# Designed miniproteins, single chains, continued (5): the designs that were tried, part 81

Each design is a single chain, and the fold is of that chain. pLDDT is the mean over its residues in the fold that is shown.

## One batch from the design tools (miniprotein)

Design m18804
Fold by ESMFold2-Fast:
Structure m18804 (fold): chain A 71 residues (1-71)
Amino acid sequence: ASPEQLAEMRRLGREMRELLERLRGDPERYAKAQEIVEQAEKEAARAWVLGDYDGAIAALRRGLEEVRKLL
């Protein structure tokens, strides 16, 4: 992965965790957000193992957008 791809993946992961923290006051939305984050991280990890770094970034972006819909 390029340094820029690594920085983007790191940024997206951090943003997802920050949004998850904001949802802590709502147990049902928090549970849904945790499932979305877990699924996105699993998809990203699979793409990473295959050397598909753009696919990993895309998976994290989709997860982030889904979590944002819960706010």
Scores: mean pLDDT 85

Design m18805
Fold by ESMFold2-Fast:
Structure m18805 (fold): chain A 108 residues (1-108)
Amino acid sequence: NFASEFALKHKDKSLEERFEILIEEIERLGAKEIAEKLRELGKKYPDQISLIVSLALTILQALKEGVPLEKLKELLDAFLNEDQVKFPELYRELSSESSARLSAERNK
C-alpha cells in the first residue's frame, strides 16, 4: 500500500529524487544512521539505484511499523559488505516481521 501510494505520488520524479525524499522521511523518524548508510549504498552502487530505492521504501515502512533500528542497521551493513548469504536472509526476516506487525495491528 505505502509503496504503491509513494510511487503514484512521485511518478514524475527521478529515482534519485525519490531516494532523497525517502532519506528525508527516514531522518525525520530519528533514524539518521540508517539514512547515512543508505546514502553510502547509493554512492557505492549508483547503477543499482532502483534496488536501493526499493530497499529505502521497505526500511521506511518497517520504521513506521516499529521494527528495531538494530535489525535495519544489520541489514544495511550486510549489503555494504556484499554478504550474499546474510543480506538475503536478513531481508526475508525484515519483510516477514513487517508483515506480522501489520497483521497484528489489524487484529486489534
Scores: mean pLDDT 71

Design m18806
Fold by ESMFold2-Fast:
Structure m18806 (fold): chain A 68 residues (1-68)
Amino acid sequence: SPLVRLTYREEREEGGLRVVYTGEGVSPADGDLSLDLTRRVLAPPGVAGDESLRRTERLVSTRLRAPP
């Protein structure tokens, strides 16, 4: 079956922290969309050192459009 590759990126502010969601997935022509997402929390500016927390989530049956 033909497959379409999708990329996803979103930046949000959560609790005063910058959070970046990135992901990629593959959609079959006549099936559910599946995206594997990675969430990264960035340390606030001015903090010594940079801390990132990585989390992967899966979304199914969504019509999400990847930002450019």
Scores: mean pLDDT 57

Design m18807
Fold by ESMFold2-Fast:
Structure m18807 (fold): chain A 80 residues (1-80)
Amino acid sequence: MKSPFEVLEDLLERIREAAEETGDPAIKELAKRMQEILDDYRAGRITPEQAMDRVTALLLEFHREHPDTFARLQALLASR
């Protein structure tokens, strides 16, 4: 079974694929911000718990600011 962090890496890859498929700038920005969080963790700047918290906060913010795009993203992720 993959670690929680590896699950986040897989999620990022799927979000990147959705960004390429849709061309949606909001999904591209989400992928970029999520990558920055994972890069901070790999660089030792944040703990795994802080990385999980930041990704969760990012997804909640994205849902709040772009609810229709978030619903579309969830549908794309569920279909793959």
Scores: mean pLDDT 80

Design m18808
Fold by ESMFold2-Fast:
Order: sequence, then C-alpha cells, then structure tokens
Structure m18808 (fold): chain A 99 residues (1-99)
Amino acid sequence: SMEEKIKKISKEVADVMLEEIMKKKGIKEVSEELKKEIYEKTYEEFLELIENYEELLATEPDPEARRVLEAFKELLEGKITAEEFVEVLKEAIAAARAA
C-alpha cells in the first residue's frame, strides 16, 4: 500500500540521518524511545509534505528548497535512495548556511 511505502521510506531516511548525526557526535547508541519518536515525527512530516506537495513546489522561492522538494518526489517514485535524498538535503542546508 502507499501508506506502507511511505512508512518504509520515511524510516530509511530517518535511519540515514541518525547514523550521520551519531558519527559526527561520537554517539554509539540512541534510546529506543527517541528512535520511535523520530520515526513517528518523520512519517508525519512525510505525510504532510505529500499532502501539500504541489502548493509547496508552486510557492517556494528558494531554489535549494525546491531541489529538496523535487528530490523528495524522486525518492517516493523510487528513482533515488534514502542516502541520495539525505545528500541533497545536506547540500541545501550547507548552501543556506553559506549565504
């Protein structure tokens, strides 16, 4: 189902992001409670993004944020991996911080 697909993809993205944060901070483990909270929050954010996708894409003036929205669609279509999506997100964040 679409719901199961979104839940799987959002968890994969959350796992990649957690692994990167943990490596940078030297953290070996995070609590099961925190992991569950992050998974639930990521899933909810993905559902909201899917619901409002066309409006967000039409109204977003920042080209870096638009690139993230386009990569999100490609992620849902199976055209890119969770790792590739997180790389796009990191590049957009770095560009925003450099401005």
Scores: mean pLDDT 82

Design m18809
Fold by ESMFold2-Fast:
Structure m18809 (fold): chain A 73 residues (1-73)
Amino acid sequence: KTQTLTATVDADGTVTVAVDFPPGTRVLVEVRDANGNLLHQAVATVDADGTVTVPVPNVAPGTEVTVTVTALP
């Protein structure tokens, strides 16, 4: 299962997205720019509140990005 969301890079260089996966689900997070270029990729676990937060190094705060979250088996 995959979810695609749009988010803006926070002033601290992170992106936070709310996902419909259960807390504790291991996910692959891919952050892409408006041209589809991969900016960051990480494996994360869905937080107890149903969100995923990942750092996006070397991307300016305020940049709009596309975040793809894929549940891992």
Scores: mean pLDDT 80

Design m18810
Fold by ESMFold2-Fast:
Structure m18810 (fold): chain A 66 residues (1-66)
Amino acid sequence: SDEEALKKAEERGQQAMKEVLPPAEELARKYREQGLSAEELWELARKVGEREGGLLAYAGVLIAKE
C-alpha cells in the first residue's frame, strides 16, 4: 500500500530529524557562543567526514535561520 510506504517514510524522516535536531541545536549553540557564523561552520563541514559534515552543515542552517 502506498499509504503504508508513505507513513513509513514519514516515520523514518521524523526519527532522523529527532536524532539530528538535538545535536545540531547543541552545536549551533556552542559555535554561536564562540562567535562562528553559518559560513564558517559550512567551511568546517567541508573539511570533516560525511556524517560529521552533515551535522555541522545543519547547525550552520540553524545559525543562519536566526
Scores: mean pLDDT 67

Design m18811
Fold by ESMFold2-Fast:
Structure m18811 (fold): chain A 83 residues (1-83)
Amino acid sequence: DPLLEKIEKAIEAAREGKLEEAIKLVEELLEELGIPAEEDRSKVDPRALEVVEKLKEAKKALEEGKAEKAIEYLEEAKELIEE
């Protein structure tokens, strides 16, 4: 699963302190999920929406230098993808 592989790489990058690399990987994940801000949320799969929200929170935490918090959000997003 290319989404799972990318989120695992983002988690590893964050754990290694490579915050810029982790941010890039999270941005790529958000692009691949294809859920734009303007989309009608009522027509989106609730699980996919939850994954997007976790990835957005992870990106924000990485940008704030909060690697441990970002890893928590990335792990939660991974669990949602794996079901």
Scores: mean pLDDT 75

Design m18812
Fold by ESMFold2-Fast:
Structure m18812 (fold): chain A 70 residues (1-70)
Amino acid sequence: DEEVERELKEYEERREATLAADPALRATIDFVEGRGGIALAEAKLAEGVRNGAMTEEQLAAMRALLEAAR
């Protein structure tokens, strides 16, 4: 179980590092989650793909996380 705790810590650190490297993405997610607007979050992510700020794979991954957070 100490290995599980280590893996969770590494996962949290990686997540924090990823969000810290992209503060605009973090702010967008926090903003739409705070408003409860998954549809608004999806619209923002789709706009990111359209203008090249995100890939379709990143959009799919983020949508899965947002759905899991409901």
Scores: mean pLDDT 64

Design m18813
Fold by ESMFold2-Fast:
Structure m18813 (fold): chain A 67 residues (1-67)
Amino acid sequence: SHMAFDEEVNIGVAEIQAAVSLVAARRHPTPEVIADARRQLETLREKYPGAKELIDEHLARLDALAA
């Protein structure tokens, strides 16, 4: 269905953008970069609620990096 297709596309876009944010934080794990990556992931979660579980997993990985 059209709705299922849109959800799949949105989840795919959110996954790519979330991965990019996490990779950036891993390469330069400064407080500023980690804070920016967290902000980007939170924005993606709000924009693509269907990707919430995936984004929450990436946020947990980012929090582990910050610890």
Scores: mean pLDDT 75

Design m18814
Fold by ESMFold2-Fast:
Structure m18814 (fold): chain A 115 residues (1-115)
Amino acid sequence: ALDSPDPAQRAATVRELLANPTPENRLALASAANDPFPEVRALLAAALDSPDPNLRYLLASAMVNSPDEEVRRAVAAAASSPDPGVRAAVEAGTNTPDPRSAALMRQAVAAERAR
């Protein structure tokens, strides 16, 4: 499923996991946050707007070091999230070892704090 060489099969698995929000499925989705296929990463970035606060938090925490610039931008935009857990995950991303991701998260957090 999430180890399938077919990005369409991986995307189908992500959609199934998103439809059934169990703790095990949230962890599986978090592990897929840095998936090698951009189609799968885009589905998970969209899930940052999920009504499930536990899923939002786990995804934000996993995505701060994404190799996909669009995913990193989606996480940085979540610095303005009404969910304090999501904002805390973005703030923790300011200390990530990837300097590009850390700089983007620091910029987003600073912009939000200036409001």
Scores: mean pLDDT 76

Design m18815
Fold by ESMFold2-Fast:
Structure m18815 (fold): chain A 63 residues (1-63)
Amino acid sequence: SNLELAEKYLEKALEAFEKGDMVTAGGYFTSAEWYYLLAGEPEKAEEVRKLGRDLEKIYQEKK
């Protein structure tokens, strides 16, 4: 389902972030947001978008 795909892409985004690959993580966060929207969960999509933005800021601060 779209919800299962959204959750799977979110897991992949977080794993990529932990490995320091923010470009790959960003792509997966975008995919997760899109699939949450397709699943009819706009609040979850917004949470994922905000999470991706917050993690990107943390990554930039460590550079």
Scores: mean pLDDT 83

Design m18816
Fold by ESMFold2-Fast:
Structure m18816 (fold): chain A 80 residues (1-80)
Amino acid sequence: MSKEEMLELARKRAEELAEFLRKLAETDPELAKELLEKLRKLIEEDRKQLPSEKDEKEKAAAEELIKLVEEAIEKLEKEL
């Protein structure tokens, strides 16, 4: 799988997750907030583990993905 394909797949997964969390918030807002908190911690860990030794394209794709997910989490947290 190419980096471009991975980024495209990640965007689709992020959209699916956001939709799921919004629906979950309608029935169990506390659980939705708890899951968002866990996702935020996972993304923070991923950011810290970005290796400088990896291919520049791989690192750039990972940084874009992390930023996209962080922005989505922050927006969802504000909405919930």
Scores: mean pLDDT 71

Design m18817
Fold by ESMFold2-Fast:
Structure m18817 (fold): chain A 64 residues (1-64)
Amino acid sequence: DKNFELLSKKIAEVNGSDVILPIEDLKEMLKSLIEENGEELVKKAIHEVLGIKRSILDEVFKSV
């Protein structure tokens, strides 16, 4: 899936950045990614790139 590859690259680039973003900016980024790609694809990309369990992501995304 081409969208998954692009999303995974974007998540890896953010994770590799030396810039610590405020929590409000991180929430806005997640909302934008969900609106553009859908919640399931964003969860899959974060799980594959960062190794975070899907159950943890489900709880986090309930707050976004």
Scores: mean pLDDT 67

Design m18818
Fold by ESMFold2-Fast:
Structure m18818 (fold): chain A 64 residues (1-64)
Amino acid sequence: MKSAEQAARAGQGVADMARAFPAVEPARRELAIRYGEAGYRAGKAGDAEAGWQYAKLGAEALGI
């Protein structure tokens, strides 16, 4: 899954998941939200590489 659209979906999913996890450490949750949103924006701008990199960093911040 390398398309920019899929990267945007992944970033949005990470941000949404982070917001839905109230028991996650606040600093990790905020970091995951920031990376997820950055991945969404990069994917929407057509940058699949940056989008996937940000989505991955956000997921790692959540420990998934």
Scores: mean pLDDT 80

Design m18819
Fold by ESMFold2-Fast:
Structure m18819 (fold): chain A 71 residues (1-71)
Amino acid sequence: MTVTLEQEADEVIDILKEQNVPEDILNEFTQRVEELKARLKAGEISEQQARDEFAGIVRETLDRIQQYVAS
């Protein structure tokens, strides 16, 4: 059974909150996910493209967390 992008996004947000990531990183992730959902809903991207882009957003968020720890 395919998990929806919305459910996956909510799960990642919960994990980020549990890890006490900075609010700016959490807010940036949330905004990018909302923009992705809007584009998917508008039919501008396919579900596969949305999933690929979501994976990219997650990776970039992890890179941001690493930069925060390194600062």
Scores: mean pLDDT 78

Design m18820
Fold by ESMFold2-Fast:
Structure m18820 (fold): chain A 91 residues (1-91)
Amino acid sequence: SPLEEIVRKVLEKNGIKLSDDQIKTIADIVQDHLDLHGLDAKAEDLQKMLKSRGIYLPKKTVEDILKAAIEYYKKNNIPVGMEHIKAALEA
């Protein structure tokens, strides 16, 4: 998954080692957060979602993950949130 790869790279850059299962869980939560909030998705809300699932990451790491995911989606013209729904209706 492209999002799993983004999460892995950000964690490595921040010196954080997690299992593949934890990386997948983080990627799934990030995807759900982006699907709900689109490009207006906030790192503070994402950090709270991660904590509720037992994943405790520094705010900066969560900000880096969210920024990298949004940048990837913008560069590859992948719609998120309401833009994803709109693209599906226009297809």
Scores: mean pLDDT 79

Design m18821
Fold by ESMFold2-Fast:
Structure m18821 (fold): chain A 90 residues (1-90)
Amino acid sequence: MEEEERKLQEYNERVLAELEPLVERARAAGPPTPEQVAAMRARGAATTAEAQAIVERGKAEGKELEGLLEAMRLHAEALRALLEEHIAAA
């Protein structure tokens, strides 16, 4: 359990370190438009639903850690795509 928690924490720290430069660039690009915010919310809802399904499947299969890591990866990839799209649009 402790080793699984450490793997989740290490993954989260790596993702945050990787995304921080993109977050700074996105802030420099200016605020998103209302239409962009609506699109981001829709993608966020879809990503959250898919991530929840992955976590539930992992728990059912006895692969909870694998499910959590996959869900975290999906969220990280979705956030990266949104940040890159916002930067490119600016």
Scores: mean pLDDT 77

Design m18822
Fold by ESMFold2-Fast:
Structure m18822 (fold): chain A 61 residues (1-61)
Amino acid sequence: SLKEKELKEHRKRTAERGQRLNDAAVKAIEEHKDLPPDEQRRVALEAAFNEMKKIEEEEKK
């Protein structure tokens, strides 16, 4: 697939970024299991977005 080819080319560069975003989202969902699925997804997206902001700030340095 196209995504498979791109991931193979940029595995190390994107893996750390993707893992950090995924870990932030998963942690947010685990901490808010009592919320409805839609709200859990919103909290997860917000956590991933905040982590993305941190990564972007780090990449500028």
Scores: mean pLDDT 76

Design m18823
Fold by ESMFold2-Fast:
Parts: structure tokens; sequence; C-alpha cells
Structure m18823 (fold): chain A 98 residues (1-98)
């Protein structure tokens, strides 16, 4: 059976890309502990994935993602939010972490 609605929160930081990569494992672990389904870190960009049932949950997880980045000392430059419908055109939710 197909998963529910997949929400993707993409955050671009103003900090150095190397710092984001060096802290990737810690950020990914913290995000998972906060209940995110998956996280992808590439350069200055972090994509948080969460399977949500309501838009209210998305807003809560957006706040958690921003707070997490601020706690690690990153400055947020841009935020993009995307939603996918079940079955068709589902973005990748489960990404491998290194």
Amino acid sequence: MAPGNVMKITIETEDEPQRLEELASDILKAAYELGFTSVVIEGRTISFYKVVQTEEELKEYLTQALKLLHEFGFRVKEVKISAARPEDEIPQVEVELE
C-alpha cells in the first residue's frame, strides 16, 4: 500500500558547505530523533522529509528543522516546501545516510 503524503522541507544555509558535511551525521541523527522520516545533506542544502497527515504537522516540523540548524550554528538563507501525493510522483523519502 502506498505511503501517505510526503512533505519535503529544503533549507539552504549561508554557512560553508564543508561545515554542513562535517556535521551531517549529527544533524541527521538529531532530525531522526525529532521524528523526520529522512534527511539529505548536499553542499549548503538540507532536505528534510516527513510523512505527514496534516499541514499543521508540516509547520511544526519546519519549525523544528529551523531550530535544529540554528542550534548547530547555521544561518538559514532560503526555505522551500514541497508536497507529494500518494502513489504518483512521490519524491524519494528514504535516502541513505553516510
Scores: mean pLDDT 69

Design m18824
Fold by ESMFold2-Fast:
Structure m18824 (fold): chain A 61 residues (1-61)
Amino acid sequence: SMEDEVERVLAEVRELLEQGRFDEANALLGRASQRLIAQGAHAALQRLEAGYLDLLSELDA
């Protein structure tokens, strides 16, 4: 499902951010966002973006 895809992407982004691989994390997020936009998956896109902001807040603490 789109929800499973978002969770998988956020988990992979988290691993990349924890490793300091910010460019790769941003590239993965960008590819996922483009895919969701192309599919008209607006709710999933909002969840991906909200999850990403939560990850940045968590890792900055």
Scores: mean pLDDT 84

Design m18825
Fold by ESMFold2-Fast:
Structure m18825 (fold): chain A 98 residues (1-98)
Amino acid sequence: STVTVSASAPSPTTVTVTVSGTLPDSVSKVEVTAVGSDGSRVDMGSVARNTSGTFTVTVDDPIVAVVAQAVGHDGRVVAGGAFHVDTSGGSGSTTVTV
């Protein structure tokens, strides 16, 4: 199953992440977490199976990665990926298959 996640490079205060894709019946949701350059983790939210979603977080520090995890009905992670956000030049996006 394929889930597409794209993230824009942060403005001084804002990061936007879009999650879309089709997942098997064993998956209930996709959870998205942002990781700052200081190692902080910010829970951005979740989307239900086969539902696209856009998540926005406002932070003072640059975001260096986004982690997306597909979670089953039992609450266990069944698939996931980490996405690097390129902050060089003030813009960037990354996509990965979950």
Scores: mean pLDDT 62

Design m18826
Fold by ESMFold2-Fast:
Formats: C-alpha cells, structure tokens, sequence
Structure m18826 (fold): chain A 70 residues (1-70)
C-alpha cells in the first residue's frame, strides 16, 4: 500500500520519496509518527510543515508533539 511504502521511505530517510508518496495519498500522520519514533526529527518537522497533525497519537497514546518535544 502507499502507507506501507511511505513508512519504508521514512525508515530509509528518503525525504523525496516520502513527499512523493504523501502527494499520492499516503497517510502523512503515520509517516510523521514513524519519523519521530526513529529520531528523524528534521523529517518529522518537515511533515508537520506539510500538514501532519501534532496531536495525532501513536499506539501507546503518545502524541506526535510529545515525541518531538520531550
């Protein structure tokens, strides 16, 4: 799926590929959460600038904001 491909691109640190997949309809919030969890802080902030929701929660109930702003 587009979402699975976007998460793979996030894990690879491929910003251009993440942006392409998000433009095609991949879930930007899932991509931003994965980037934050992996410590890819710049990628997660870039995705926030593109419209990711800072209040979106991961499976443990942590918001994207909490993952980026300890």
Amino acid sequence: SLNEKALEAVRAGDLARVEELVAQGADINEAALEAAKLGRHDLALHLLGLGADPNVRDEEGRTLRELLEP
Scores: mean pLDDT 83

Design m18827
Fold by ESMFold2-Fast:
Structure m18827 (fold): chain A 71 residues (1-71)
Amino acid sequence: NPLELLRKALEAAEKGDIDTAIDYLYQALRESDSPEVAFALMLAELAKRYNKPEEGKELLIKHLQRAIESL
């Protein structure tokens, strides 16, 4: 169920656990093949690489909510 995976990714992102959010996003993308999920995953990977926790977290949460609404 990609919707449940996205909700778990959102919870992880809200807690600042980007690694767990990335794991759930990969699983959701495998199940849904959604461009909104792919975009949220890209943002999570960028947030991890550039170590911008507050800025990256806000943007990731926004796009995770959008991905959830798209399913």
Scores: mean pLDDT 79

Design m18828
Fold by ESMFold2-Fast:
Structure m18828 (fold): chain A 82 residues (1-82)
Amino acid sequence: MKGAEEAEKGAKAGDAIKAIEGANKASLEAERLGSIGASMSAGMGAVSGASGHTSGDDKLGAEKAAEGAKKGAEGAKEGKAA
């Protein structure tokens, strides 16, 4: 999923905002695929990322956003494979 890839790039760059944007895109992509649980996982990653960014922990925020986006992408993929 494109959102998960963008979130990972943001995390590698230490860019919490980019990682959060990627997680939000992953959430929307999972929702369009009908995977509500996967969409929630990616959305929670974006929320956790934003919380970390606000607290000054941009590295942790970016990592949490990327982790949520990755879980969302995997959940959406598994939903179609099952």
Scores: mean pLDDT 75

Design m18829
Fold by ESMFold2-Fast:
Structure m18829 (fold): chain A 81 residues (1-81)
Amino acid sequence: SLEEELEKILEEAVEKIKEVLKENKDASRQELDKKIDEIEFEALTRAVELLRRAGLSREEQNARLLEFMQRLGKRIKEILE
């Protein structure tokens, strides 16, 4: 389902961020932020593509993307705390 595919994108991004933090313990905050931003951008790009293919209206695509962005941002914040 669309929900399952979006959840998979979210969980894959979260796992990649955890790996970056684990592997880059000596990296600067700036370097870490850049790597996290790259992962977040990739996840958002995949979500946008998926939502476009789903045949939803533009308004529904935007609402679903906003929900995805909010969930991803919250999960990233929790990992960084």
Scores: mean pLDDT 86

Design m18830
Fold by ESMFold2-Fast:
Structure m18830 (fold): chain A 93 residues (1-93)
Amino acid sequence: LGSGSREDMEEIVLGMTRLIREMVARGQSPSPLFARQAADTASEGARRGVSPEVLLELADALEEAASVATSPRVKKALLDAAETARSAARRVE
C-alpha cells in the first residue's frame, strides 16, 4: 500500500508550479514553509514516478521565485527547495 497515483502526484506538482508562477507574477514570494512543502512534494513525486520534466519545471519556478525574493532567508529556502526538486528529478532518471 502507499501506491498513490503517479497522475495525482503530477497534478499536485504542476499545481504548485502554477501557484509559484502566479505569486511571482503578482510580485510575491512563497513563504519558507511553502518552499519546504514544495521540496517535500517533489521528493514524494519522485518516489511515485513523476516525470523528471515535471520536477524540473517546479525547480525552475522555485529558482525564478528566489531571484525576485528580497529576504535572504526566503531566497535561501526557495533555492534549497529548487535543489531538492532537481535532485529528485535526477533520481527518477
Scores: mean pLDDT 82

Design m18831
Fold by ESMFold2-Fast:
Structure m18831 (fold): chain A 65 residues (1-65)
Amino acid sequence: SLSPEQAQEVSELGRRATEALEAGDAETGRAYAEQAIALAQKAGDLSTARALEAEFARLMEELGL
């Protein structure tokens, strides 16, 4: 499971991913999203990693990216 510090980092990376995607910067947004997912995977929190993958895939589809 994610530590509180790792959860905060995942949250910050997710926020930056969302901001970049909403600004139309798909490359930067995907990079931050991949970092958030990788951090969750390294922490062994596979359910959080899968949830993030699904959430960012849905957001990208919604934004037409």
Scores: mean pLDDT 86

Design m18832
Fold by ESMFold2-Fast:
Structure m18832 (fold): chain A 75 residues (1-75)
Amino acid sequence: EEARERAQLVVVRTSREANDAAAKGDLDGMEAAVKQGEAEVRAIPGVRSAELRVEVVDTKYGPLAVVHARIELEP
């Protein structure tokens, strides 16, 4: 399933970029990474719809960006 694999890779990369931005306190960079990731997932052939959003959770180790992905693949 190339569409699923490509979507997973984009989400993983987006999560890493969002967490890097969150760790620096760069909320604008975090949102930009998520929007870019969502656009990339939507552009993958075989993806019917995609929605990415981010939530920042404060932990004792610092802020953590949690990326939520809602992706529908073509059957």
Scores: mean pLDDT 83

Design m18833
Fold by ESMFold2-Fast:
Structure m18833 (fold): chain A 76 residues (1-76)
Amino acid sequence: MSEAEREEIIAALRESLAGTIALLRERGALSAEEEAALRAALEAAIEAIRAQDEEAFYEAFGRLLDLIRAIVARAS
């Protein structure tokens, strides 16, 4: 994976999470603690991408998805 490809993936992930956070916030489904946890999981995934650590990336991204699932389940 090239540096340009990594930066495109990072930009896409940041935009996707920002949109998800905005939507959840508008619906009153997101606490400040949950927003912080989502952002922390994303930053861990970005760090793994920059380190070119595929295993660490899948672990961090898995945590991000689990957090989103938990928030959505609670809001429903």
Scores: mean pLDDT 80

Design m18834
Fold by ESMFold2-Fast:
Structure m18834 (fold): chain A 84 residues (1-84)
Amino acid sequence: SVADQIAALQAQIAALDQQVRDGRLRTVAEARDAYRRAAALGAQILDLYRQNLSPADFSARSAALSARLAAFADEAQRIVRALE
């Protein structure tokens, strides 16, 4: 189902968040790869939202997703700066 697809993609983003928290991103390349993967997963979720939600629900869910991805991007950027 669409809900199962969204849940699976969200679980993959959560796994990337856990790698950051566990200190497993040890190189600039790993941090940049994690950032690109999170962005790609977010784009897939956004497309599923666009195809399946009302405009109001899409607005609310896309805003929450964008905030989550922005927080991940900020953390990945901090790791890159710390390793440079």
Scores: mean pLDDT 83

Design m18835
Fold by ESMFold2-Fast:
Structure m18835 (fold): chain A 84 residues (1-84)
Amino acid sequence: FEELPIEERIKKAEEELKEGYNYVASLWLLAVKYVETKDEKYIEEMKKLLKEAFPEATEEQINENIEEMLKYVAELMGVEVPPL
C-alpha cells in the first residue's frame, strides 16, 4: 500500500487543499460502492468531488483519477476493474 501511486496522489491533493477537506476518504468509499454495485451514480459523485477539489482540472484528468482509484480498489478487493 505504502508505495502505490494513490498514496502519493492522496498526499499531494491534501497538501494542495490545505483545508482539512476529507474528500479522499469519500472518493474511496464511492469507488468501493461502484465496484460492488456498478451503479453509475457513484461515478458521478466521484466526478463532483474531484471537480470541487480541483475546479481547474480537465474532464480527462478527472476521469484518469477515477480510473486509478477504481483500479486500486478493485485490486484490493480481488476483482476485475469495472469499465467506466
Scores: mean pLDDT 69

Design m18836
Fold by ESMFold2-Fast:
Structure m18836 (fold): chain A 55 residues (1-55)
Amino acid sequence: SKFTLEFEVKGKKSLLKGEKIVVTYKDGKVEEFTGEVLIDNSEVEDVEVSGELIE
């Protein structure tokens, strides 16, 4: 759950920011975050964000 704008992974990634962030991965794993999280879009099936703060 470390966050940083410099943290990168191969493929596509997105920085999500919100009060509640729920990420569902293609393998069926579900993770919940608050505040901000960097995800790899290629591994993600679905994302739900509430209270999103985008620059």
Scores: mean pLDDT 64

Design m18837
Fold by ESMFold2-Fast:
Structure m18837 (fold): chain A 81 residues (1-81)
Amino acid sequence: SHLTIAAVALDEAIRLLEEGGPLESVIRNLEVALKSAEEAGAPEEIIELIRKALKAAKEGDLETALRYAREAYRLVMEELR
């Protein structure tokens, strides 16, 4: 499902943020997560958390990006139960 794609992309973005991986890859994975969540018709709370993570990443606020990405991932995993 598109929501599973969003979960995989969020998981990769979180791992990259935790490991200090390339910011371009973080942004790409968050963009994939956002598009997939929107296409899945995910709850607005999830979509807004991914948007906030993406905005923070683009601004170089990696700590804020990680917090929002983790919360989005938690809610996506709840939806997949």
Scores: mean pLDDT 90

Design m18838
Fold by ESMFold2-Fast:
Structure m18838 (fold): chain A 77 residues (1-77)
Amino acid sequence: MIGDTIYMTDPKGNTSEGTVIAEEGDTLTIDISFEEAEGTIGRIGDDIYSVIRVEGDTSYMRLMKKPGKGEKERAAK
């Protein structure tokens, strides 16, 4: 996953391309920042990621599980 290109789309329809620079569990660090990160979705293959945080010139994205039995994001926000 590190070194992979992620293609991101924000809720305004703007698209961006970033590189995965770190991976920790279900969280990726991308070498691009967004002014408006909320609702931005990234994709690598079949995996969908949602922006959870932006810090300086990097963004943090978390793997989104496909909804099955209504997990309600018990521990996630």
Scores: mean pLDDT 69

Design m18839
Fold by ESMFold2-Fast:
Structure m18839 (fold): chain A 75 residues (1-75)
Amino acid sequence: RPPFDAQALADWLASLSTGAAIAAIRWLVEERVPPEEIARALALAMKRLPPEHQAALRAEVARLSPELAAELDRL
């Protein structure tokens, strides 16, 4: 695959508030970014976030895209 900068996307997502991160994830899904690429970036971002923020993001991901939630669970 072409180099998708998962680390840069992860750094950006980690810098956002929980609400802004949810909006960003929704936008990525709307833009048809492959769920596997979003999941990789989100997994990297979550390692840098407190457990409470991780739980909130996982819950919203499951609501927005079951496919993305499944990819995230595989990582």
Scores: mean pLDDT 76

